# Designed miniproteins, single chains, continued (5): the designs that were tried, part 33

Each design is a single chain, and the fold is of that chain. pLDDT is the mean over its residues in the fold that is shown.

## One batch from the design tools (miniprotein)

Design m17194
Fold by ESMFold2-Fast:
Structure m17194 (fold): chain A 88 residues (1-88)
Amino acid sequence: DVLEKSIEHFEELIKEDPKNYQAWYALGLKYYQLGKYEKAIEYFEKAIELDPNNFSAWYNLSLAYEALGKLDKAKEYRQKALEIAAKG
């Protein structure tokens, strides 16, 4: 219930500003918490498109791929997250 209301809140923020990468990232986290990993990936990918230096989005994209058993992609995105962290 609280999680569903949180999702509605971030969906409203995206309607107001589709370039709000923080709202896209937050939706990714909420869908990840629901175990909806494919949806989480879509939202994290949108957050990264808007902010390619978002370490947290790359890292959580890696975790979502790991949860789906896509270990090669998980490793690739984990390496990208570490690369961004090292440059910040």
Scores: mean pLDDT 87

Design m17195
Fold by ESMFold2-Fast:
Structure m17195 (fold): chain A 64 residues (1-64)
Amino acid sequence: NAMEKKVDEIIEETEKRLREAGASDEQVEAARNALRTVAQYHDVETVERAAKLIVRHYAEKVAA
């Protein structure tokens, strides 16, 4: 399904962005699990929005 492929792409890109921002393996795994859960109950647009919020939150915490 094209929707499932897009969700997997969003999760993979989010993991890459989090690692680049200095997130630990445990934090990356937590983000993957959170996005997978959102994908279970919501559309791809909501998953993409959640992914952006997760990355922003980590970047802000590292900069503080």
Scores: mean pLDDT 79

Design m17196
Fold by ESMFold2-Fast:
Formats: sequence, structure tokens, C-alpha cells
Structure m17196 (fold): chain A 76 residues (1-76)
Amino acid sequence: MDKIIEDLIKQAEEYIRLGEEYLKKGDNRTAAVYYNLAADLLDMAAYTAISAGDLELAKELYEKAEEARRKAEEAG
């Protein structure tokens, strides 16, 4: 896997974790911000995977981005 894709996924996972932490604290607005940041990074990783010719990875990352956006909508 390209290092840039790995770094984007790692940062997105960190933002999802932060979103979960803020949601537990009752800070739904901050949780939604972190989930949306995670979704944007996962979209970037998916586009990078498409450029690299890895359509299977791109699909998985795109589905993860949609899940993160859904969590943001549910938090707000």
C-alpha cells in the first residue's frame, strides 16, 4: 500500500476515535466535525487508490467514508 494512503487511513481512524470520545462526552457537534474530517480523508485515500489502479481498495475506503458521514449526521 502507498504510504500516502496508509497515512490518510491512519489519520481518519484517529479522527473516528476522537469522534467517538466526544460523542461519549455529549459534545455531539465536535463529534460530527471529527467524523466529517475522517470521511474527507477516506475520500482522499479512495481517490488515491483509484489513481493507483486499486479499485477494490477504493471501494472499501469509499464505503468507510460514507459510514463516517452517516455517523456525523447521526451525531448532529
Scores: mean pLDDT 86

Design m17197
Fold by ESMFold2-Fast:
Structure m17197 (fold): chain A 58 residues (1-58)
Amino acid sequence: MSEKERKYAVLYAAGALYEAGGYAEGLRSSPEEGERLEREGRERARELREEGRRLLEE
């Protein structure tokens, strides 16, 4: 496995943790705040996945 592939895997896993974290925080918040936190978690995960893909293309 290349160094870039390893970095991609780490960033992808980190993204999943941010999604899970946002969901968990959402469960402890009001419905409005919960939706926002879940959305932010998903957006952060997307950014990490895109960065990982970019590394693979370089």
Scores: mean pLDDT 74

Design m17199
Fold by ESMFold2-Fast:
Structure m17199 (fold): chain A 78 residues (1-78)
Amino acid sequence: SMQERSLEAIRKALGAVFKYAPKETRDEAIELLQKALELVGKGDFEGAAEYLRKAGELVTGKAKQAVEEALREVQEAL
């Protein structure tokens, strides 16, 4: 389902942020990604997309690529 794909993509983004982001940016990005997971669980894909965009602004490289992939999956559900 779109919800399952969105949740899996956000979990992958969480893993990438944990591995690749600096500590200060990582902690804030993780909080934003956790909020996106909560919103997808509630069926709020528009809210989830907003939080994924915010997380993407905080990270670069592989972490950003994973967040952008999660954003694409969530946007397909809109």
Scores: mean pLDDT 87

Design m17200
Fold by ESMFold2-Fast:
Structure m17200 (fold): chain A 86 residues (1-86)
Amino acid sequence: MAEELKKLEEERKELVRRTMKAIAEDFYQSERDPELREKIREALALFDGNEEEQEKGMELVSEIISEYLREAVDRALQRLNELRKA
């Protein structure tokens, strides 16, 4: 049981890391803002580093995701407000 639990923990960490990197790669390909593209590139570079650098990379990707979510929420609120006025 202990070895199975450890394996599941390692698999979860690896899955999260790969998912975050894939999200950052997708954002980099679609992003048109040069400043945000540079931030994404920095995050991607950190994923090739040591454990501490990978953690920083995941933190930066989380910040980028949060920014995109804020923009999506703002657009949703604008649409909702238009529907309410119409």
Scores: mean pLDDT 77

Design m17201
Fold by ESMFold2-Fast:
Formats: C-alpha cells, sequence, structure tokens
Structure m17201 (fold): chain A 82 residues (1-82)
C-alpha cells in the first residue's frame, strides 16, 4: 500500500506543473488528504482522495498520474475487503 501511495504522490509532483492553476490546487489538496488518511489508517478517506486524484488527472490529461491513481485505488479496495 504505502509504495503505491508514494508512487502516486511522486507522479503528481512530476506532473503538477502541466495542470492549470485551479487543477493544481485541487490536486495538491487531494494529495494532502490522501497522505493524512493513510497516516491515520483511514482507508475509506484514502480511497476517496485517490479517486479524486484519478478524476483530476483524467481531466488534466495526466496519463501517468491517472495510471498511478488507478493502481492506488485497486490496492486500497483490496485492503478494505480484508
Amino acid sequence: MKEAVDELIEAVKKNLDKASPELKKQMERAVKALRYAVERGDLETALSAAREIYNLAKQAGLDDVAKKAEETIRRLEEELRR
């Protein structure tokens, strides 16, 4: 889990400057929410944040971020089913 989250956060950092200022702000907020939720073991909130990052990445055309968000969503869904 942490590895997928860390990879997603790094992908956002690398691609953030390609997004509009408004999308950049929204992605930064979603990343902060994701980190905070994961640190607290709040997997449901983490899943919501990862889905928000995925939607924002799709809207911005950030394919690498969208791919990493999809992987993070998959891993969070697995953890929630346990």
Scores: mean pLDDT 84

Design m17202
Fold by ESMFold2-Fast:
Structure m17202 (fold): chain A 80 residues (1-80)
Amino acid sequence: RFSDEEIKKAFSLFDTNGDGTISAAELRRVLHSLGVNASDAQVQAIIARADVNGNGTLDYAEFVSLVNSSTSPVLNRLVA
């Protein structure tokens, strides 16, 4: 069983300053914790696609949207 709960827990662990955003390095760590072996280049490409203001970070809503769209196969693997 997987859910927003696991994703939220992972995000919260790496949002250490509580500003509601996650850096490229933190995003890679979260994805790795969810079983996604993503490189720095892949993570930065993901952020670049979602980050409309160019600050190099993602908020929680953007992160959830990307996980559901781009990493659905990973979530399926966690369930299966």
Scores: mean pLDDT 63

Design m17203
Fold by ESMFold2-Fast:
Structure m17203 (fold): chain A 59 residues (1-59)
Amino acid sequence: GKKVVALKDITTDNPAFLNLKKGDIVEILEELDEEWWRVQSLSTGKEGVIDKGSLEEVE
């Protein structure tokens, strides 16, 4: 799938959302809507929902 990088630290207590640190690489699993993606962290293997505005595509 497409790989994207976290532009900032993202922390949440909601288990549906993924916690990330700036520079973490994630793979897009599913585009849920225009604002939210289901992704998997490549460093931890954890899946969750993230705001796509907090991510940037890796070439």
Scores: mean pLDDT 78

Design m17204
Fold by ESMFold2-Fast:
Structure m17204 (fold): chain A 88 residues (1-88)
Amino acid sequence: MDQIQQQQNQISNLTSQINNAINNNDIQSAQQLIDQTNTQIDNLSTLTSQARDQGTISDDQYQQIRDTMISAINTMSSAQQMIFDHQF
């Protein structure tokens, strides 16, 4: 559970930093943060699936974690589009 909470908090912090980097036209930092966020989402997905299968998290907790991942993916997709538009 603690690892899942830590990764959720890390993902939320990273998505905030991505938005700040984009707003400051810091495309290099934004790309690095997107790469880090993708790694954290993959790790969170693995831990969450394992916890669900073991019954160590509730269905409500699983849904809340999935909603966090979906929100982060949407933020990254928007940021990548802005990066593409800025570079070309």
Scores: mean pLDDT 82

Design m17205
Fold by ESMFold2-Fast:
Structure m17205 (fold): chain A 66 residues (1-66)
Amino acid sequence: MITVVATGLSPTGATAAALLAIGDGGEARVLGEDPTTVVATGLSPAGAEAVRAAAERSGGEARILG
């Protein structure tokens, strides 16, 4: 079970990251406005990588925990 914390996201990037987390069977919390933070939990290794990649494409940063 993997957690990803993504920061410095646009609202569109945050939505993409949250949808990827939910699609992986995890949960996502979206915090703030612009820049936006997403905390995604309950991810597979592949889901965590997808969320991280989405955050990086949005110009943000991501940390994988677990």
Scores: mean pLDDT 82

Design m17206
Fold by ESMFold2-Fast:
Structure m17206 (fold): chain A 62 residues (1-62)
Amino acid sequence: SMNVEKAQKLLEEAIKLIEEGKFKEGFKLGDEAISLLPPEQQPLAASRLTGAVLRSIGDELD
């Protein structure tokens, strides 16, 4: 559906922003993306955002 396509683009942009350390902007887009996804796809999308956060934090600890 159009919502899933829009959600995928927003999720990819959110992940990019989070990996750049722009957490506030990334979380806003990530929340919007997840809200546009069917319930069965939302946990995986949330997991992808969590992975991006962990990668960004790991870079700061190195």
Scores: mean pLDDT 81

Design m17207
Fold by ESMFold2-Fast:
Structure m17207 (fold): chain A 98 residues (1-98)
Amino acid sequence: ARELLEQGEILLVQGKYEEAIELYKKALALDPRLADAWAFLGEALLQLGKYEEAVEYYRKALALDPRNVIALLNLAAALKKLGKYEEAEEYLDKALEA
């Protein structure tokens, strides 16, 4: 599972978002408790403009790791893209406290 996460991160850095998503889904099929994999899935979807799906996956990451600052910040960014400014501010405040 960890090796799939590392390969996915390389693909994200290269802008290969669809390929990264495939690797993260494979990692999560092996271990659905990988908070990082849910967060990276959200990041890839955010970069593809799939904001609603990104929000769902960041929420899954935060259910497993509520103090993940990167997931909190990226969830807030996705919510702002959806026009949910009040909810986005709540997650920015949580990130500041973490």
Scores: mean pLDDT 82

Design m17208
Fold by ESMFold2-Fast:
Structure m17208 (fold): chain A 68 residues (1-68)
Amino acid sequence: SEEEERLRRYAEELVEQLIAEVKKKHPEATVSYELLSLREVKVTITYKGVTVEGTFDLEKITVEDILA
């Protein structure tokens, strides 16, 4: 549906903003993401041979939380 497409675009935009912030702080880090659903995103960050994975609930993330 049209609503589902809008939610997907919103989710992608939030994740892209998060990646941009990580890249500003750690430009040598490799960041990738995968949308698991419209509510959940998996983010993988690799830095100095260490890989960290996190799953985030998009319903609970606000722009203020990302900027904090």
Scores: mean pLDDT 68

Design m17209
Fold by ESMFold2-Fast:
Order: sequence, then C-alpha cells, then structure tokens
Structure m17209 (fold): chain A 86 residues (1-86)
Amino acid sequence: APTAEEYLKKGEELYKKKKYEEAAKYYQQAVNLDPLYAEAWFNLGKALEELKKYKEAAIAYQLALLLDPENKEIQEKLKEVQEKLK
C-alpha cells in the first residue's frame, strides 16, 4: 500500500504540472494516512488555494500551522487566504 510520503510526492509532481485537483486528492490521501503530516496539510492548502477553494485552503493551513506553529510560510499563506474570505 502507498505511504503518506509517497502520496505527498505524487501530489507534488501533479502540482508542478498545474494539475491542482489531482494534486489535492493525493495530498488528501497523505493526510488521511498521517493526520500529523504538517507538510501534507500545507501542500493540500496550496492546491486548494490554486482551485480558489479559499475556505477549505484556510482550514488546511490552520491544521498545518497547529502542527508547525512557528512556520512563517504557513502563517503568511493563512493570512493571504483569510483576506480572500473578507
């Protein structure tokens, strides 16, 4: 069976190809297997943001930030998406 890390890597390949819906599905599988995988939550948020699913992206970024609270990149992405929801 694929690991959370293998799903993350497949999602990253698809994200680089701008296949954001497919990337989001693989990132979702990564966080389903490992809900404590901060990088997978962050990458899920990025894919959802590209799809203009700002509320879902904000939730993914909040979960990533809960797992990695001092990460400046996650903090900035969350702020950007929250501005889109105003």
Scores: mean pLDDT 91

Design m17210
Fold by ESMFold2-Fast:
Structure m17210 (fold): chain A 70 residues (1-70)
Amino acid sequence: MSDDQVRTLAEKLAEVLEKQGQSEEGKKLLQEVHDHLDAGDKAGAAQALSKLASKVPQEEIEKIVAEVMP
C-alpha cells in the first residue's frame, strides 16, 4: 500500500466517524496517521490506521477498501 493510499483510506474512515457523530475523534486519528506518514514511520501510520478502522463498521471498511484498492 502506498502512502497516498494509506492517506486516502484514513480520510475516508475519518469521514465515516464524522457521520457517526465522532468527528473530533476521527480528525484526531486522521492527524495521527498523517503525522506518522510525514515522519516516515510506516509502523506508526499502520497502527493509527488500525485504530481508525476499529471504530468503523466492517461493512463500511469493505466499501472503502474496494474504492481505494480495487
Scores: mean pLDDT 80

Design m17211
Fold by ESMFold2-Fast:
Structure m17211 (fold): chain A 75 residues (1-75)
Amino acid sequence: MKKAILKISGLKSEKDAQRVENAAIAVGAESAKVDLEKGTAEVIYDPEKTSVEEIIKAIRALGFKAELLSEEDVE
């Protein structure tokens, strides 16, 4: 598994956070958690099932800005 920390711009409410989380999961992420106060998302994914590029693309399709801050391997 991989853990990606994304910077998300344009978050205004908990509903926006849920939309971002749902978009990541819809493209194959195992879990996604948005920190509304920090404007970040923590996404756990299997690189065999999806990619950070697909996750970012899905979030951007909702009208948010998204960029990769960090990525690490997790077991």
Scores: mean pLDDT 85

Design m17212
Fold by ESMFold2-Fast:
Structure m17212 (fold): chain A 73 residues (1-73)
Amino acid sequence: MSIQQLQDQIAQLEAEISALQARLAELKEQLKQAKPEEVPKLIGEILRVIGDILDLQQQIKKLKAQLQQLQQS
């Protein structure tokens, strides 16, 4: 709950999002060259990665709101 702890947690989650965004880019490139039989599996993996990114973004949003509250108090 210190400012430093919140900043460290946000930085860790942002690094995780960056890794997932790189994975998403790779999957999108694979999808462009995919055979029809491979498309459902790739779409499933893309949707899972997007879901993971959205979950991490929600966590960052909550932590940033806490950080802002501490900085304004």
Scores: mean pLDDT 85

Design m17213
Fold by ESMFold2-Fast:
Structure m17213 (fold): chain A 65 residues (1-65)
Amino acid sequence: SLEEEFEEEAKKLNKELLEKIKKVEEEMKSLDPEEQRRLVSRTVGESLRKIGDLIDEYLEKRKKL
């Protein structure tokens, strides 16, 4: 079902975001506070965009049913 596809994609995205957060935390250890702030801001923006894209794709697929 469309819901099952959404759940699978959501699980994939969640796993990707958790791995990205862990990677960012490791990278932050070698950065100054200003670079850390920029990295966090960029990572948050990218993550929100991916979440939005997933939701938009689900809604568009639902509209076609």
Scores: mean pLDDT 81

Design m17214
Fold by ESMFold2-Fast:
Structure m17214 (fold): chain A 84 residues (1-84)
Amino acid sequence: SVEELLREARELVREALRLAREALRRATTRQDINRAIALQLRAIGLLFELDYLEKNGASEAEVRALLREARRLLREARELLARL
């Protein structure tokens, strides 16, 4: 269901935000600090998009697209944290 997909996407984005915050805490170089900040901003943007879709209604296709973005963000956050 759309409701379940929205919930899954939100959980993935929240996890990515948590990992990006941890990455910022561990980052010591300008490049890694900037990367961690960029990931946090992307996560915040996706949370606003999720809130918009929840309030205004969403097609399954729109939610699946956002879910793909959430999965991508989580992968990037994990990759950054793993090398720190």
Scores: mean pLDDT 91

Design m17215
Fold by ESMFold2-Fast:
Structure m17215 (fold): chain A 59 residues (1-59)
Amino acid sequence: MKLYRAIKDFEALLPTELTLKKGDIVELLKVVNENYWLGRSLKTGEEGYVPRSVLEPIE
């Protein structure tokens, strides 16, 4: 699976968005567009849209 780390906190403004804290690990489910990805938090199991700009790939 493709794993990413949150590089900063992100607060969801919409119920379809995923709230993240810096350091949270997210599984990439779908690339929706250049700015938003559908991810799943490994911490909570919640799925939602996140800005690509707050994620970095895990090596």
Scores: mean pLDDT 82

Design m17216
Fold by ESMFold2-Fast:
Structure m17216 (fold): chain A 69 residues (1-69)
Amino acid sequence: EEKLKKGEELFEEGKKNKDATVLMRAGAYYYDAGEYDKAIEAFKAALEIDPNNVSIKNGLKLVEEKKAA
């Protein structure tokens, strides 16, 4: 799955560099791949680095709502 592979690549990159934006992008790719637990993990990792980032908070909320539905 192209989106899952891209999410995994970005998640590794984001963790290595402690880059909240890259981790947020990883979460978005995991979400598009239907990997909601991995998306939540990526968005939470991003939020640990940038706790006030509205885009990350919105991404996390979207994935959590989708998983709960």
Scores: mean pLDDT 84

Design m17217
Fold by ESMFold2-Fast:
Structure m17217 (fold): chain A 64 residues (1-64)
Amino acid sequence: APSAEEQARALVNELAADVAGASPEEQRRLLAEYEARARELGAAVDPALGAELAAGLRYLRDAV
């Protein structure tokens, strides 16, 4: 199984790929789901990586 850090990085990449191909309605649903996953991963990874993940998701959420 991948490490928590590897999962966090993969999560950001998956989110970016998913929102690029999704409708605006689906982008909102995907962002909410990925935000929840990132929040859970953030508790298990280094604080700096968790903060970066949260900031990236916040930026994407604001762009939608």
Scores: mean pLDDT 68

Design m17218
Fold by ESMFold2-Fast:
Structure m17218 (fold): chain A 68 residues (1-68)
Amino acid sequence: MDEVLEQLQRDSEEFIKLAEEGKLSKEEIEKAIELLEGLLPKLKDRPELQKLVEETKEKLKEILAKKE
């Protein structure tokens, strides 16, 4: 099993949950999106990690839009 992928999945789920529950500020969510965007070019050879990062980024963008 890919332990990095599993850990990233767990961390992503927890972060999304915190964001959905309103426990994260708009600035914290924006910073997380920026960090994920910075990771994508480094994961070009890891399609499963790229997919997870893109999905997490999209979910965070949806939550951010609701915080308008």
Scores: mean pLDDT 78

Design m17219
Fold by ESMFold2-Fast:
Structure m17219 (fold): chain A 80 residues (1-80)
Amino acid sequence: PLSQEEIDELVRAWKEGLPDRELLALVHRILERQGFPEDLIAWVRALLERDESVDPVKYAAAGLIATGLIVDAEVQKRLA
């Protein structure tokens, strides 16, 4: 599971309205630090390399929430 520090970092970035690319880069970094499966890390990296809309960021965050890695109610509400 994600550490509270990593959750706080991600939630703060989300609340501050950081650019989608910067938010995705933060998600990728957290997944690498935690040693998540290579296919998940590679998928997020692929999103970072593409010129894509806000939807990839929401999808990546929704995936983290769905696996129980992020339990912050405010982030969950934003993605619903």
Scores: mean pLDDT 56

Design m17220
Fold by ESMFold2-Fast:
Structure m17220 (fold): chain A 59 residues (1-59)
Amino acid sequence: MTAEQAAQRGQGVLDTMRALGLDNPEAEALAREAIALGKAGDAEKAVELVRQASRLLGL
């Protein structure tokens, strides 16, 4: 997965949370950080944070 793809997946997590009305501030913070790291080119950390956010949401 590229850094750009990881940023897009982080955005997908946030979009899913909003669509389903999920209230999980920790998952939201992880997804936002993943987007920032993905945009900065840190694919490895961005992917890890997306996975952590998804796990917290049961996705």
Scores: mean pLDDT 81

Design m17221
Fold by ESMFold2-Fast:
Structure m17221 (fold): chain A 66 residues (1-66)
Amino acid sequence: MARDLVRAYARVLGLEFTDEAIDLLIKEVGTDPRAILKALRELAEFVGDRKVVTPEDVKEYIEKKK
């Protein structure tokens, strides 16, 4: 269910995620819909015009938040 929520929110924001990137995001931010949406909005800003989120993008985003 959390994976489907990430996919649904990503689609609304115009983002594409790899399955690996979705799994990594859930591992780091958990399954709360508000936390997922916040992270997706920040990742959308992070990747900019590219609009594709890879596992590498999620890792770099998480490291920069520390």
Scores: mean pLDDT 78

Design m17222
Fold by ESMFold2-Fast:
Structure m17222 (fold): chain A 62 residues (1-62)
Amino acid sequence: MAPTEEEVRAAAAGDRETQRRLAERFGISAAQAGAAVRSVAAVGGGPEDAATALRLAARAAA
């Protein structure tokens, strides 16, 4: 379930395909997935931090 380091970098850089795959995995929109990963990348967070942010986005959407 946690994204890889490569997925975090790609999604933070605006790769729409990676954002869509993360969105499907966590049950959120691609925009929410991109925003969550960019926020984590901006503070130097890694894959586990990105997974936490994506899960929080999913809970907020539910």
Scores: mean pLDDT 81

Design m17223
Fold by ESMFold2-Fast:
Structure m17223 (fold): chain A 66 residues (1-66)
Amino acid sequence: SIEELKKKIEELRKSIETMQKNIDDLAAQQASLAAHRAAVETRRQKGADENIKFYKKLLEEKKKKE
């Protein structure tokens, strides 16, 4: 019947909407992970150099006091 076909179309539309929400959520998670990875890599590259520079400065200050 036409009524049964209409119900099936509504069920399919609801299913598509749920799948779209799941796709959008996964895309948001991927974007968040990519941003976090970039931030960690930037910190890793800069942090090591800054840390070495800091300890070198402390060494110079200690040498001046002794």
Scores: mean pLDDT 85

Design m17224
Fold by ESMFold2-Fast:
Parts: sequence; C-alpha cells; structure tokens
Structure m17224 (fold): chain A 110 residues (1-110)
Amino acid sequence: SDVKAFYEERIREYEARIAEDPNDSVAWNSLGISYYQLGRYQQSIYYYQQSISLDPNNSISWNNLGQSYYQQGRYQDSISYYQQSLSLDPNNVVAQQNLQRSQQQLQQQQ
C-alpha cells in the first residue's frame, strides 16, 4: 500500500541518517515510529530503546516505548514506561490516557 511504501521509504532515510550520525536520537525514535506503524513492534522497541539510551530525558520516546509494549499485550511494561514518560512530562495528556488504558487492560486480565 502507499502507506506501507511511505514508512519503508522513511526507514531507509533514517537508517542513512543513523549511518552518518549514530548519536541522532531523533532518527532512532523516528525509526521506532516507522516500524510501529508497520506493526513491527519488536523492531520499534529496539529503536526506541536506542533513542532512550542516547536521550533518557525524552518523554516522547518513553511514551512510544510504552505503546509498543501495549500492542504486544505487555501491559505491566507499558505502565512502567508511561509512568517514566509522565515523570519527565506530567502534563503529557497522551501518556496519561495511555497509562489509564494499560491499567484497565491489566485489571481485566487479573
């Protein structure tokens, strides 16, 4: 599909950026987003973890990591990462909503 082709092209662009500058935390996060949009959650987790390793205070990358774990049904992990995002940015409405969703899913499983 055109959307799949778009993200596959974005992956190539960000891979080129990382090859040139492996410390480009934004490019690592953007690779994670692209793999997430393709439903490749294990790959997205890897790229978000690389982004966080370079920039551990980026609340957005922590929230994105939580979303990937949520998509894998790993709700305890997603809760922890959303809480980390919110510790860095307490007013992140997206992370607040994601945390509530993960807590609800976890309660329904237990």
Scores: mean pLDDT 92

Design m17225
Fold by ESMFold2-Fast:
Structure m17225 (fold): chain A 77 residues (1-77)
Amino acid sequence: SELERLEAEARRLVEEAARAAAAKDYETAARLLEEAARVAVEAARLDPEVSEADIEAARERARELVELLRERGEALK
C-alpha cells in the first residue's frame, strides 16, 4: 500500500542518514533526516491511529536532531 511504501522510504532515508553521520558527512545526514521526517509525516497522515499531536511531537524531535547534525557539520568546515 501507499502507507507501507512511504514507511519503507522513510526507513531507508534514516539508514542513509545514519551512514552519512558515521562518515562525518553531517550536512548530508541532516538533509537526509529532514527528508525522512517529511516522508514519515506523509505516512503518518495516512494512518488513522496516529494523531496530529503525535506527528508534531515527532517533527520537533527531528528538528532538534537536524540542528545538532548541522552544528557538527559547521564545526568541521
Scores: mean pLDDT 82

Design m17226
Fold by ESMFold2-Fast:
Structure m17226 (fold): chain A 62 residues (1-62)
Amino acid sequence: SELREKGEEYRKKGEELEKKGDYLGAAQYYSEAHKLYSQVPGSEEKAEEALKKAQEASNKGG
């Protein structure tokens, strides 16, 4: 699925930004990954993980 592939791409970008200390940027990419995974049947766990990562990054960034 193109949406699943895009979700993986955004998740990886979020991880990259988090490693660089850009928590607000990471939260944005994790939130987009969550939205994409939520549209893909069978990606419920990935969607939940991305949402949790977005919340954690957002909390660290502001």
Scores: mean pLDDT 85

Design m17227
Fold by ESMFold2-Fast:
Structure m17227 (fold): chain A 60 residues (1-60)
Amino acid sequence: PYTFSISFDDPSLAQSVAEELQSSDPDVSATVDGPTLTVTTALTPERAIALALQLLGQAL
C-alpha cells in the first residue's frame, strides 16, 4: 500500500476530491483534514504516481 498527502488551497475542493475518489475507485481510501487530502492505495507504484500527479494538478 502507498500513502501520500496533498494540500489544497481550498478545503472544500479537498473534500470534493476525496468524495469523488471514494465513489469511483474501491482500491483507494481518501481522508480529509482541513485542506489536506491523505490517500492510501493498494494500486501499483505506476498507478499511485499517476493518481498523485492528477491530485496535485487539482490542488493548484
Scores: mean pLDDT 74

Design m17228
Fold by ESMFold2-Fast:
Structure m17228 (fold): chain A 57 residues (1-57)
Amino acid sequence: SDAEEAARRAREAALAAGAGPATAQSAGWMKKVMTELGMSAEEAAERAAAGGARGGG
């Protein structure tokens, strides 16, 4: 539930920041796992968005 929503948000944020579909997919999946480890959906999505916005940091 929350983990899936965080994954979706992370994927969409990465795509919006200019990441490719494969990168966005991986970011989403990773954030789903991180959310299940005790992070909120919002926090997980923001971290994924920050990573995508850096465009290869």
Scores: mean pLDDT 70

Design m17229
Fold by ESMFold2-Fast:
Structure m17229 (fold): chain A 81 residues (1-81)
Amino acid sequence: MEEANKLIREADELEKQGKFDEAAQKYTEAADIYLENGDFEKSAEAYERAAQLYEKSGDTVNAALAYMRAAIAKLEAERKK
């Protein structure tokens, strides 16, 4: 998905600028797109990255939610293998 890949590139640039919360939101948007398209592996990776960035920004609640979403996507990926 070009849109999800674009969001990942935007998130990487925001992370390089130290804008961790904005980067985490872009990773979450990309993860949602991957999830909707059935790409559970990429969705899980993007949610895990968002969680790590929320931790760096001090947003503990959104970090916990992103880790939960990543875990669910990983379970779905294992079922689809």
Scores: mean pLDDT 84

Design m17230
Fold by ESMFold2-Fast:
Structure m17230 (fold): chain A 76 residues (1-76)
Amino acid sequence: DLEEALERARAGWEPVLEALGTLDPELAARLRELAERLFEALRAGDWEAAERAARELEALLEENRELVLEAVERAR
């Protein structure tokens, strides 16, 4: 179930984004925007848009690896 999978993804992401927002609110906003674009593309069945958003999200996560890992630790 795609909707159930998206809800699980959102539930997992929200605490991390909240923690990241305390470290770098601009980065948290950019990641939230990319995640929303990915979720919307997946719901619409736009696989090309989903792939693009996923690649941008992955690149941004790699670029900011240390802050993201700190946010993950704080979200635990």
Scores: mean pLDDT 80

Design m17231
Fold by ESMFold2-Fast:
Structure m17231 (fold): chain A 60 residues (1-60)
Amino acid sequence: MKEPTGSLAAVAAAIEATRAGRIPSVEEAAKMADELSEKPLEDPEKAGRAAVTLAREGLG
């Protein structure tokens, strides 16, 4: 498994959104992950889906 900075951006986006007390949509999470990434993501939708999954797991 490679070390994608985009995955960390997705996690950061999920944490930010869940701190507001809600699970973000995939589209919203993808946009946030792309904005938080220092470089453009190869697949921002994939990052968004990962962020939503992590947010749901984190909230229980």
Scores: mean pLDDT 66

